# Designed miniproteins, single chains: the designs that were tried, part 105

Each design is a single chain, and the fold is of that chain. pLDDT is the mean over its residues in the fold that is shown.

## One batch from the design tools (miniprotein)

Design m3883
Fold by ESMFold2-Fast:
Structure m3883 (fold): chain A 78 residues (1-78)
Amino acid sequence: GRREEIIARLEELLEEARRRGLELAARAIELALEALRDPSEDLGIVEGLLRIALGVAKIAGDEEGAELLDRALALLES
């Protein structure tokens, strides 16, 4: 289903974040994955979490983390 496909793609992005040392992006994706593993959790809450993390990355000047978080957010909006 759509949730399982989103989880698989987010797990791929988490591995990329960890490999690249993008700590903020990795932590945000970890939290999103924890929320998504609860089938009762609203996808809107997960989207909100990733949007907040993206905002924090942009304020902090973490351009690489921000780009990876944008990619994660796009998975929930497609």
Scores: mean pLDDT 83

Design m3884
Fold by ESMFold2-Fast:
Structure m3884 (fold): chain A 72 residues (1-72)
Amino acid sequence: MMEENRRQAILLLEFFKSLIGSRTDLTKEQKIALLRQIGRLHGFSEEAIELAIEALEKNDWDVDKAIELLKK
């Protein structure tokens, strides 16, 4: 995968963690929708947004583990 998209996905996940970190009231579907909305609003690439979502889903929505996966 492209290094720039990976870097953007990591930044997006860190930003997402700061906004939603302790919220347990949102469903997975709402979290996905919010992440896509935030990513698009702040000018992240569609590839980076989808990469971030896939990393989260592969790590059971553990943001820290998703970031670790993308750093490999």
Scores: mean pLDDT 78

Design m3885
Fold by ESMFold2-Fast:
Structure m3885 (fold): chain A 120 residues (1-120)
Amino acid sequence: GKEEAERGAEEAARYAERGGLAGGGEGGALAGREAGRSAMEGTKRGGGNGVGVAGAGIGGAGGYAGARIGKGTPEGGAEGARDGARAAAGGAERGGDKGGREGAEGAARGARRGAEEAEA
């Protein structure tokens, strides 16, 4: 449900931030944080369905942003994001499609924006 989706998004955002930090330093952490916020917004808008898709989106977005921003280890950022995606995805099976899709789209937009700001 909605609460499960929000918790999953928050948890995944923390892991995405950690993964981003490992791969991209401050910029990667910022991107992960933005991805988490965007995913939570999308999940709320979609009614909380599709928790795991939203969580996977956050994790992936964090890894992407960390790799893109940082001159550090792209692999490290991706690994951290993957761990975040797993944490959120566990609750997903009862969530449904729409909320998860909107959450994932929000996460991708947030990570992209955070990465662009950090690169600027």
Scores: mean pLDDT 48

Design m3886
Fold by ESMFold2-Fast:
Structure m3886 (fold): chain A 64 residues (1-64)
Amino acid sequence: IPEISDEALEKALVRALLEGRISAEQAEKIYELIKEGASQREISEATGVSLSTVSAIVREALRL
């Protein structure tokens, strides 16, 4: 995953949480894994969030 600012990532995760796409627990785990340099597939497998949803969150964060 390209380098994403903490602010952009947090904003994208909060938006996904408010839209009901992920739980608060999943948002926290996605944040941790992205900061650790995990791939989108690894994040999907670890959190149970679909690969398409993880990809959408990363794409949103990169646009912010």
Scores: mean pLDDT 80

Design m3887
Fold by ESMFold2-Fast:
Structure m3887 (fold): chain A 79 residues (1-79)
Amino acid sequence: MPSTERAETIEGVFELLVANPDEAFTAREVAERLGVSQAAASRALEWLVRQGFAERVPGTRRYRLGPKGRGAAATRAAA
């Protein structure tokens, strides 16, 4: 299981993508926005991509909210 800090980073990255569903971010931009290391942001983005909550923009190093993430975002916005 990821550490508590890793779980918090994953949640923060997902919230950032949910807040900006039509924008794509590099791991560095995510790290700067959340105040975490680029490595932590990169790992969180990789995990979210594996779960379908984020997707990599083809031909780039940018990540955006994935189709599964858009569904989850609708549920979280209601909470």
Scores: mean pLDDT 75

Design m3888
Fold by ESMFold2-Fast:
Structure m3888 (fold): chain A 67 residues (1-67)
Amino acid sequence: SKAAQAVLDYFIDNNVKTLTLGEAARIIAEASGKSFGTALRIVRRYAKGAKTLTVEQAVQAGKAVDA
């Protein structure tokens, strides 16, 4: 998915291990064409109460937004 690829590329290019919920939602929204609010709702679901997302969680959130 485009959003999953964009998030994965951001992790690699920036050499980070986690993203904040807002950072992940912004990247996913930009890549998917969905609103920031829609992306943030999905990101929060995959974070399962955490304040940050792992690479795996962010990629799954991106796939979910594109579906």
Scores: mean pLDDT 83

Design m3890
Fold by ESMFold2-Fast:
Structure m3890 (fold): chain A 62 residues (1-62)
Amino acid sequence: SGEAAARAAREAAAEGGAAGAATSDWVGMKHGDLSEEGGRRAVEAGYAGDAEAAAEWAVKGA
């Protein structure tokens, strides 16, 4: 789960950064579902152009 979340978050964060995504959405995920649903939310949020931070955070924190 962490591996898939990291890959999705990293790829989407890079894409989302180009569009200037907000980081507010990812803050809504505080439960253990971050690995699955949180990864999807991070993909949508894009982590505002910080792909590496999003990926590492998804694996470590989510």
Scores: mean pLDDT 50

Design m3891
Fold by ESMFold2-Fast:
Structure m3891 (fold): chain A 75 residues (1-75)
Amino acid sequence: MSEETARFVGLALRAIAALEEGNYDEAIKDLEAMKERFPEVKESFDKAIEAVKAGNKEEALKYIREAMKKFDEIQ
C-alpha cells in the first residue's frame, strides 16, 4: 500500500475499534483527524461523526466503510 493508504486504513481501523469499545469521544477525535487529513472523503466522515454523536454505532460504521470504499476508488 502507499504511505497515504496505510495511514488512512490505520486511522479508520482505530475509529472502528473505538466505536466497538463504546469510546465515542475517541472515535469522534479519530474521525475529525481523518477529515483534516483526507478532505476528499470529508462528507462521509461528517455523516459518521453525526451518527456517533447520535449514538448510532451501526450508521457510523456504515459511513466509515463508505469513506474507505470511496478512498480506494480514488487511489
Scores: mean pLDDT 80

Design m3892
Fold by ESMFold2-Fast:
Structure m3892 (fold): chain A 55 residues (1-55)
Amino acid sequence: SEYEERLRRRAEELGASEEEIDLAVLSLRDAIEAGADPEEALERILKSLEEKKKE
């Protein structure tokens, strides 16, 4: 999906590992299936990845 591709590209730019990216994509799919807005879910997941990088 467009949102999955966008998530992968942005996560790669943030320096996330392939494992982190795969888990992020699964989280995005789960959120969308649960009725979350795709754009809001995408932004939330990306912020979580950025915060982990600061640790």
Scores: mean pLDDT 81

Design m3893
Fold by ESMFold2-Fast:
Structure m3893 (fold): chain A 67 residues (1-67)
Amino acid sequence: MKIYVVYTEAAREAAEALVEELKKAYPDAEITVVRARDAAEALRLGLELREKEGAKVFLAFDPAQPV
């Protein structure tokens, strides 16, 4: 099974923790980590990877405001 984790730099630590948990839950999965510039790019990349690769995609970005 192929898994992608798409993250923004602000959520890097959360992304690393998520990868660790995914390795425990899916030890035989191929996990690929992709850095995005911002939350909008992370969402776009996640949708593209899900559509083109047929993979499970997890997003790690900090949506907690500052506006």
Scores: mean pLDDT 76

Design m3894
Fold by ESMFold2-Fast:
Structure m3894 (fold): chain A 72 residues (1-72)
Amino acid sequence: MEEERRREFEERVRKLEEEAMEHMRKAKEDIEKGKESTPEEREKLMKEAEEHKRRVGELIEEAGQLALELEE
């Protein structure tokens, strides 16, 4: 693989992983807020956390596919 293409794929994988980490952090924040919230607010925060976790899964899957394309 050409060095320039390798750097492009590596950069994309890194950005996907960073975005996944951001969503994971937001999910954890929503869960922590839910501990001190009313039951109704807790349910809304847990749904938001689930959406963030779903996005993490999607981003990790995309990063994995790109990483496979980087293999020799």
Scores: mean pLDDT 79

Design m3895
Fold by ESMFold2-Fast:
Structure m3895 (fold): chain A 136 residues (1-136)
Amino acid sequence: DREAEVEALDELIAELERIRRELEQSDSPEQQEMARRLGVTIDVLRLVRAALEGASDEELRALQAEFQARLDDPAARELIALVTELLLRGRLNDALLVAFQSGRSLSESAELARMILAGASPEEILAKINEFVEND
């Protein structure tokens, strides 16, 4: 049920926004960097939410432009663009996978999204995720 999925995603986004605000209040540069990455994860989840609500291709592109305009990091802008392309191709589960990976690394998430868009097999995708885990 898409309506139940949207409700669950709204609850997740609200909780992540709360965590992001707590991290932003930290004097730790590491925690402030985590807050910045979490902000990108939240924007990716908002794109997924819009797609679940039946947003048109034009509406998804408008959200992409809005989010990219607020981001100073080129890696974050690229990730928003790649996730939008996944959603436009109906690859909703892949967009969610990329969203969760973005909490760890924006560059690794962008690499994963590029591989999926290039038509990488499930085996190749799993091997890349295992490589990311081994490097952490």
Scores: mean pLDDT 84

Design m3896
Fold by ESMFold2-Fast:
Structure m3896 (fold): chain A 79 residues (1-79)
Amino acid sequence: MEEIREKIRELARGLAERMVALPPEERREVGARLLEAMAGAPPEVQELVRRAVEAALAGDAEAAAEALERAMLLAYEAE
């Protein structure tokens, strides 16, 4: 349980940091691709991914990582 949570947290943080490090145009492209990939996900997961993308576009890696972590955990629980 804890190992999976730690892995998800590390993945979310790494993705958020990479997004924030990209130029604004590339961040927008990556964000659009993430939202497209989540089109079939539950509404709660889609909303969290959207918030993560918005935070990353604003340069807020911490908020983006938190939203991504929550989205990944919900997706994992949904099976």
Scores: mean pLDDT 79

Design m3897
Fold by ESMFold2-Fast:
Structure m3897 (fold): chain A 74 residues (1-74)
Amino acid sequence: RSGRTLVLVAAHEIADLAPVDPEKAREALERMLSQIEDEETRRRVREVAELALKLAEEGASREEVHRAAFETAL
């Protein structure tokens, strides 16, 4: 997989999970990070996940979390 595709996949999965189940979102993040060999891609996935979790914690809507995650992933 290209690094960009992995970041986009992470953005989608984490953005969907974070507003509903932050614990599962963190589990998904750890799983994804364990499969990524490229350090820059790992860093970008972490940035996307941290933003999604932060926005969900602040009460942002699923649409807002999804949009922010995808914009950061690009």
Scores: mean pLDDT 78

Design m3898
Fold by ESMFold2-Fast:
Structure m3898 (fold): chain A 85 residues (1-85)
Amino acid sequence: STSEKVSKLVGYSILVIGNLMDGDKDGAIEALKRATKIAKELAPSSSEEIEKLGKEAIEAIKNGDNESAIKKLTEMIKTTQKSLE
């Protein structure tokens, strides 16, 4: 259901932030890949923008730019939410 997918998107987003706070870049990237996949399933019409934002967030994590990673994750969530309206 849509509500189950929204709950999973929120859960993986919290995991991204938690892993970044713990310095676990690999865990953050895996959680972010899961969040991106669910966001694309929730908002197929915005899938290209969601994929782009997810990739940009992963690159930010790889570069140690946690602030940019969280910003891109937030933009991805907002894009997903707008597509559901």
Scores: mean pLDDT 88

Design m3899
Fold by ESMFold2-Fast:
Structure m3899 (fold): chain A 76 residues (1-76)
Amino acid sequence: SKAEEFIEKAKKALEKGDYKTAKRYASQAASEALRNDDYEKASEALELMSEALEGLGDDETARQAREVSEQLRQQA
């Protein structure tokens, strides 16, 4: 699925320390997963987004992304 493709791209960007690219792909993965009501993948994508945001020094937005991820995991 497109969500899986974006998750893989986000993970590769995180491995390279490219947090800006990782955030972009994680955001796209979350959007695609939510479009398909795939709350488990949306939760995973938001966890990756949170990790990318921490790499960028945006700890507050990272915390918010984790909170949404936890809520979505309850729907999975």
Scores: mean pLDDT 88

Design m3900
Fold by ESMFold2-Fast:
Parts: sequence; structure tokens; C-alpha cells
Structure m3900 (fold): chain A 55 residues (1-55)
Amino acid sequence: SLEEAGRRAGEAAKAGDVEAARREGEVLGQLVSQTDGAAAGETVARMAEKEAREA
């Protein structure tokens, strides 16, 4: 679900786990793309990885 994917991506980003944040961000991005469009999904996917790198 979108909520669960968001939670997992956020947890991975907070932990600084770049690989997990990228994977979970991609899942979240796919779900967001289904509702809000491809550009929004791409942005969300990249944000998770970026946040993990900054943690």
C-alpha cells in the first residue's frame, strides 16, 4: 500500500540506508505515479535516496 511504502521509505532514509531507501523509494514512486503521475513518482523516488545520503 502507499502508506506502508511511504513508511518503509521514510524509515530507510532516516536510518541512512541508501540501498533500502532507493528500493522502497522506487516502490513508493510507482504507487505515486499511479495516482499523481510519472513526474511526481520520479520525484518521490529520488527524495528517499537523497534523504538517506544526508542522514
Scores: mean pLDDT 78

Design m3901
Fold by ESMFold2-Fast:
Structure m3901 (fold): chain A 75 residues (1-75)
Amino acid sequence: SEKEKKIKELEQRLVTLETAKGLLKAAISFLEELLKNTEDEEKREQLKKEIKELEEQLKEIEEEIERIEEELKEL
């Protein structure tokens, strides 16, 4: 069934995105802890920039997850 094939492809994509989401959250948490223990102003600004970039990537992944979840509900 074409419907069953599409559901399987979307579910597989969700697994990939959920994994990426978990890894990004772990990376952000790691960098936030590193930032708390960093006294150098230049390094703090670099860490803040890296955290912001990862937070933006996380937002994009969360938006894609929501789109796929909505598509799955209609199938």
Scores: mean pLDDT 90

Design m3902
Fold by ESMFold2-Fast:
Structure m3902 (fold): chain A 89 residues (1-89)
Amino acid sequence: DIISRTSFNQSQIDRIRAFFASHDTDGDGRVPAGPFMMDFLRSQGINPSAAQIIQLGQIIRSFDTDGDGQIDFDQFLDMLNSDQMQAIM
C-alpha cells in the first residue's frame, strides 16, 4: 500500500495527483521533469537556489530511468519521498 509507505496522507496524495494531472495536458501519463518540478516547488512556496536547481537535476536523473527528461506519477511520488528531495524542501 503506497499510502502506508509514504510520509504523505491521502489528502496530500490527492493534491499531488491533481497537480500532476494539470501538467499532463496530452494524457500520456508523463510530464517534462525539470519544468514540472520547478512549478511544483514554487507551488509549495519554495524558491530554489542555483545550487538546489543543480541538485534537482541530479535527483531527476536518478528517477528518470529512460533518460528522456520526462517522469510519470509513480516516479514523481518516489522523488518526493526521497531524502534528496527533502533536502531541497
Scores: mean pLDDT 75

Design m3903
Fold by ESMFold2-Fast:
Structure m3903 (fold): chain A 65 residues (1-65)
Amino acid sequence: AADAAARAAAEAGARAGGHPGSGAVLGGMKWYQAGGDAERVAAASRLAAELLGGDERIAEQAWRS
């Protein structure tokens, strides 16, 4: 269900008037800050990279900024 959680975060970002990729990044950051599911964080990284057309590692680094 990590992929479903990442998709839900992307959808929430889009609904808020943002880019779906930004929603995935914000979801990943929230889960990372909670010290929680590595699987959800990884799924959010992959989805953000896919939606933003970028490298998975670049999407992951965005959470640290």
Scores: mean pLDDT 65

Design m3904
Fold by ESMFold2-Fast:
Structure m3904 (fold): chain A 84 residues (1-84)
Amino acid sequence: ATSSISGKVLDAATGAPVPNAFVEATDVADPSVRYGAITDENGYYKISGLTAGATYNVTVRAGGYQVYTTTATAGSTLDVYLKK
């Protein structure tokens, strides 16, 4: 079965949405398998086609912000707060 990780990317200092941030998920079991999404004008993203219940390393990149890395399980919501 396939699943998704979705959420919002926000500025950690202001709470403002961060548009055009690149959200990348790589499978912990096979890091060569990569998925990506870009946040919309309200900071929302969704990465689809993931393996249900699998764990992914998630990296978020946006201009002017520090790179954010975490882990998430397919089927979860992940909100990200970026620091400058």
Scores: mean pLDDT 86

Design m3905
Fold by ESMFold2-Fast:
Structure m3905 (fold): chain A 73 residues (1-73)
Amino acid sequence: GASLEEQIRKHKLELALKIAEEIAKEKGGEVVSYGMEGEKAVAYVKVGDKALKVTLDGTEVKIEEVPASEIPE
């Protein structure tokens, strides 16, 4: 069965992905990776030779510019 914790995790991932897709559309990039890092939902948007790391930690949304080499495979 689906636990409340599983539903919350899925919702966090969907929210992170939605934010990343909106950023990709605005910057002319693409979402290349996403997943959970513990309690945090993370998504990566590749824009040219760089990437934007979108992190959801509770109620906080953090966007960091990182080298494209930092994107997880």
Scores: mean pLDDT 78

Design m3906
Fold by ESMFold2-Fast:
Structure m3906 (fold): chain A 61 residues (1-61)
Amino acid sequence: MVEELKKELEELMKKLKPEDQKKIEGMLKTLEELVKKNPDLSDELIAEMLKGIIDMAKKLL
């Protein structure tokens, strides 16, 4: 599930303006840092956070 969400986000990022792509990359980087600092985070919570980033990317289209 998480890998499928990452692929969807990568496809969306290809359609974004460079400035908006950087914004989404920043949010994804923040999520990756959060996961590294909090190894007890559930896969479901990580997936919900990824869905939030995907929804933001869709709004930028």
Scores: mean pLDDT 80

Design m3908
Fold by ESMFold2-Fast:
Structure m3908 (fold): chain A 65 residues (1-65)
Amino acid sequence: KKEELFKKYSEEFQKKLEPVRKEMDAAIAAATTPAERTRVRAQGLAKMSEIGLELLKKYKEELKK
């Protein structure tokens, strides 16, 4: 089912996002300036975006079948 496939990739995405979110939050808490916090947040968001794009590619290829 399409719903089962979506659930599988959604769960994998959340699993991969959790460590990135924790790392980003910890780095933000350790940052000493607003500029450093902004940079760390941007890097975290970029990593999350890359994970999302990789999973979206896999999902789309699976849907072609």
Scores: mean pLDDT 79

Design m3909
Fold by ESMFold2-Fast:
Structure m3909 (fold): chain A 66 residues (1-66)
Amino acid sequence: VRELEDRYAGLIANALLAEAEGDEEMAKFNREEAKKLKKKLEELGYGHLIPQLEERGRQLAQQQLA
């Protein structure tokens, strides 16, 4: 499950980075991929981790933008 968690956080980070750079197409792509993985995590019973993974993704993006 850690690989799915890492991928989800990474997709959130990539979407935020793309938005910051004005790449709306790349931001949309990463958001759609994140939605698919979110559904899979919820189906596996890990929906309770989603808020923490989204926060981790935001922190990763902030670290890259700093």
Scores: mean pLDDT 82

Design m3910
Fold by ESMFold2-Fast:
Structure m3910 (fold): chain A 68 residues (1-68)
Amino acid sequence: DLSLLSSSEMGLGLARLWLGVYKVMAKNGVPVDIEEFKAMIKKIQSKFAPIPQEEIDELLARLEELAA
């Protein structure tokens, strides 16, 4: 199934997977590092393809909810 995804979709999928990891960490009382997540998004985009800004904004909004 991954072979049917574009580099952009693969990158977005990986970013969403990491958001899931941060959600589990937050549930266990681990502080959410938003700057670390932003750096990871930049690395994902450099390896795969640009992620639409609207999708990045949505991911960051979800992460900020976890940090609050």
Scores: mean pLDDT 77

Design m3911
Fold by ESMFold2-Fast:
Structure m3911 (fold): chain A 100 residues (1-100)
Amino acid sequence: SIIDVMQQMRDRVTDPNSQQALQQVIDFISTMTDDNLKQGVSSNSISMVRYGESGNFDMARQVSQTTISSIRDISTRDNIDQSVVDQTINLLQQVTQQVM
């Protein structure tokens, strides 16, 4: 499952801030019902953490911005409730700040 992949990634990162950020994503996606949104949040959170750990903060910011745009597109396509979209964007912004 997506959650299993995220847990494996959390266990492999050595930076405590990155571990905490991934745990926050795991906790949040476990409450989601939309598989496309879960996939988008999970894959891009992994990319942001990976770039953050390598010190490539410009790419981490770019991935975050691209992810937010993708989430808005998915929410329109899948008719996701706007409150869920807003919570997802807020989480991703928090994760981005946490890994930088």
Scores: mean pLDDT 74

Design m3912
Fold by ESMFold2-Fast:
Structure m3912 (fold): chain A 95 residues (1-95)
Amino acid sequence: HHMETLKKEYDNAKKELEEAIKRLEEVRQQARDNPSLAGVAAKAETAIENARAGLKRADELYKQGKFEEAVRVYKATVEGAKLAIDEAQRALDAA
């Protein structure tokens, strides 16, 4: 069931992306509380903007019936957000 699989992948990727955005906001707040980590806060903010733009783009593709493209955009956006979380967390741990 290709369509059922895509629907599940879309729902799962959207949930993962929303959770990743929440984690990036937590990291950004932690970095903002330390003036020495201003660069980390700025990178986290850019990553949040990129993640939200990807979420919007994927939702637009889904509304157009381009389900495979929507899933690809979500997965790519989730990967980018996870990398940004890992980099920001390493910087926070090193501080």
Scores: mean pLDDT 81

Design m3913
Fold by ESMFold2-Fast:
Structure m3913 (fold): chain A 70 residues (1-70)
Amino acid sequence: KEEYIQKAKDYEAERKKLGEENKRLIDMSEEFAKLDPKKAEEYRKKAIETSKKVADTLNKLREYQKKAEE
């Protein structure tokens, strides 16, 4: 029980950090869109990769939340 609660908290913290990084990458992509479209596309691609990691972390969070409710 305690173990699963702690893992859920750890994954929530990871999801928050990845979410902040994803937001930063999106902001950089928008900032460079007018100045350097190639650099903007690079940041957009990284944001897509980071958003997939956010989704995976959210799935792990949900898994451990359900196990904590056992």
Scores: mean pLDDT 82

Design m3916
Fold by ESMFold2-Fast:
Structure m3916 (fold): chain A 111 residues (1-111)
Amino acid sequence: LEEKVKKYEEEIKKDPNNASAYFNLGIVYYKLGELEKAAEYFEKAIKLDPNNAIAYFMLALVYRELGEGKKAEEYFQKALELDKNLIYDFKLPPNLNMTEEEKKFIESLFK
């Protein structure tokens, strides 16, 4: 995971507008349990690419885990507004694993 942090940090140094690198770095920090850093990088990704529905969805999960329920709801609704197919055909990136609690949270949102 630390090797992936360095990889994406180097991509950002080469192109500070690389929204995908910020998003991927957010995923890495989320997997490390660094929730505040994950939120920061997902917010950067959204600022550069405001149509990235998955980034809004990931930010909603981060704010839920931080206890920020209202922010989590707002970002989750934004994700669904951008991509309604998240309700039907949602698949996680291969480098992200969900806990059973997170899976149940998502199931509750798609009811």
Scores: mean pLDDT 73

Design m3918
Fold by ESMFold2-Fast:
Structure m3918 (fold): chain A 88 residues (1-88)
Amino acid sequence: MLDEKEIDAGVALLAAAVAAATGVPTPEMVRLIARAALGSEEAQVEAAELIAETLKAAGDPAAGEEAIRVMREAGASEAAIEAFRETL
């Protein structure tokens, strides 16, 4: 089982994906992504794939590029960013 911290990271990325889908560009979204970057690489990869699927379904390529930028600024692993790009 993922530990509590890894679960929190996944939840934070899920919340960020919801914020992105609703078009809410807030500092809170950046904080959620940064908080997720404190979790394990596995949690980051899983969450990144889920965000990518959500954005792909929404059909907004600009949102995908913005998500990658925010993830990089938050210190997300390259594995998570790569998984995000591959899923898009």
Scores: mean pLDDT 61

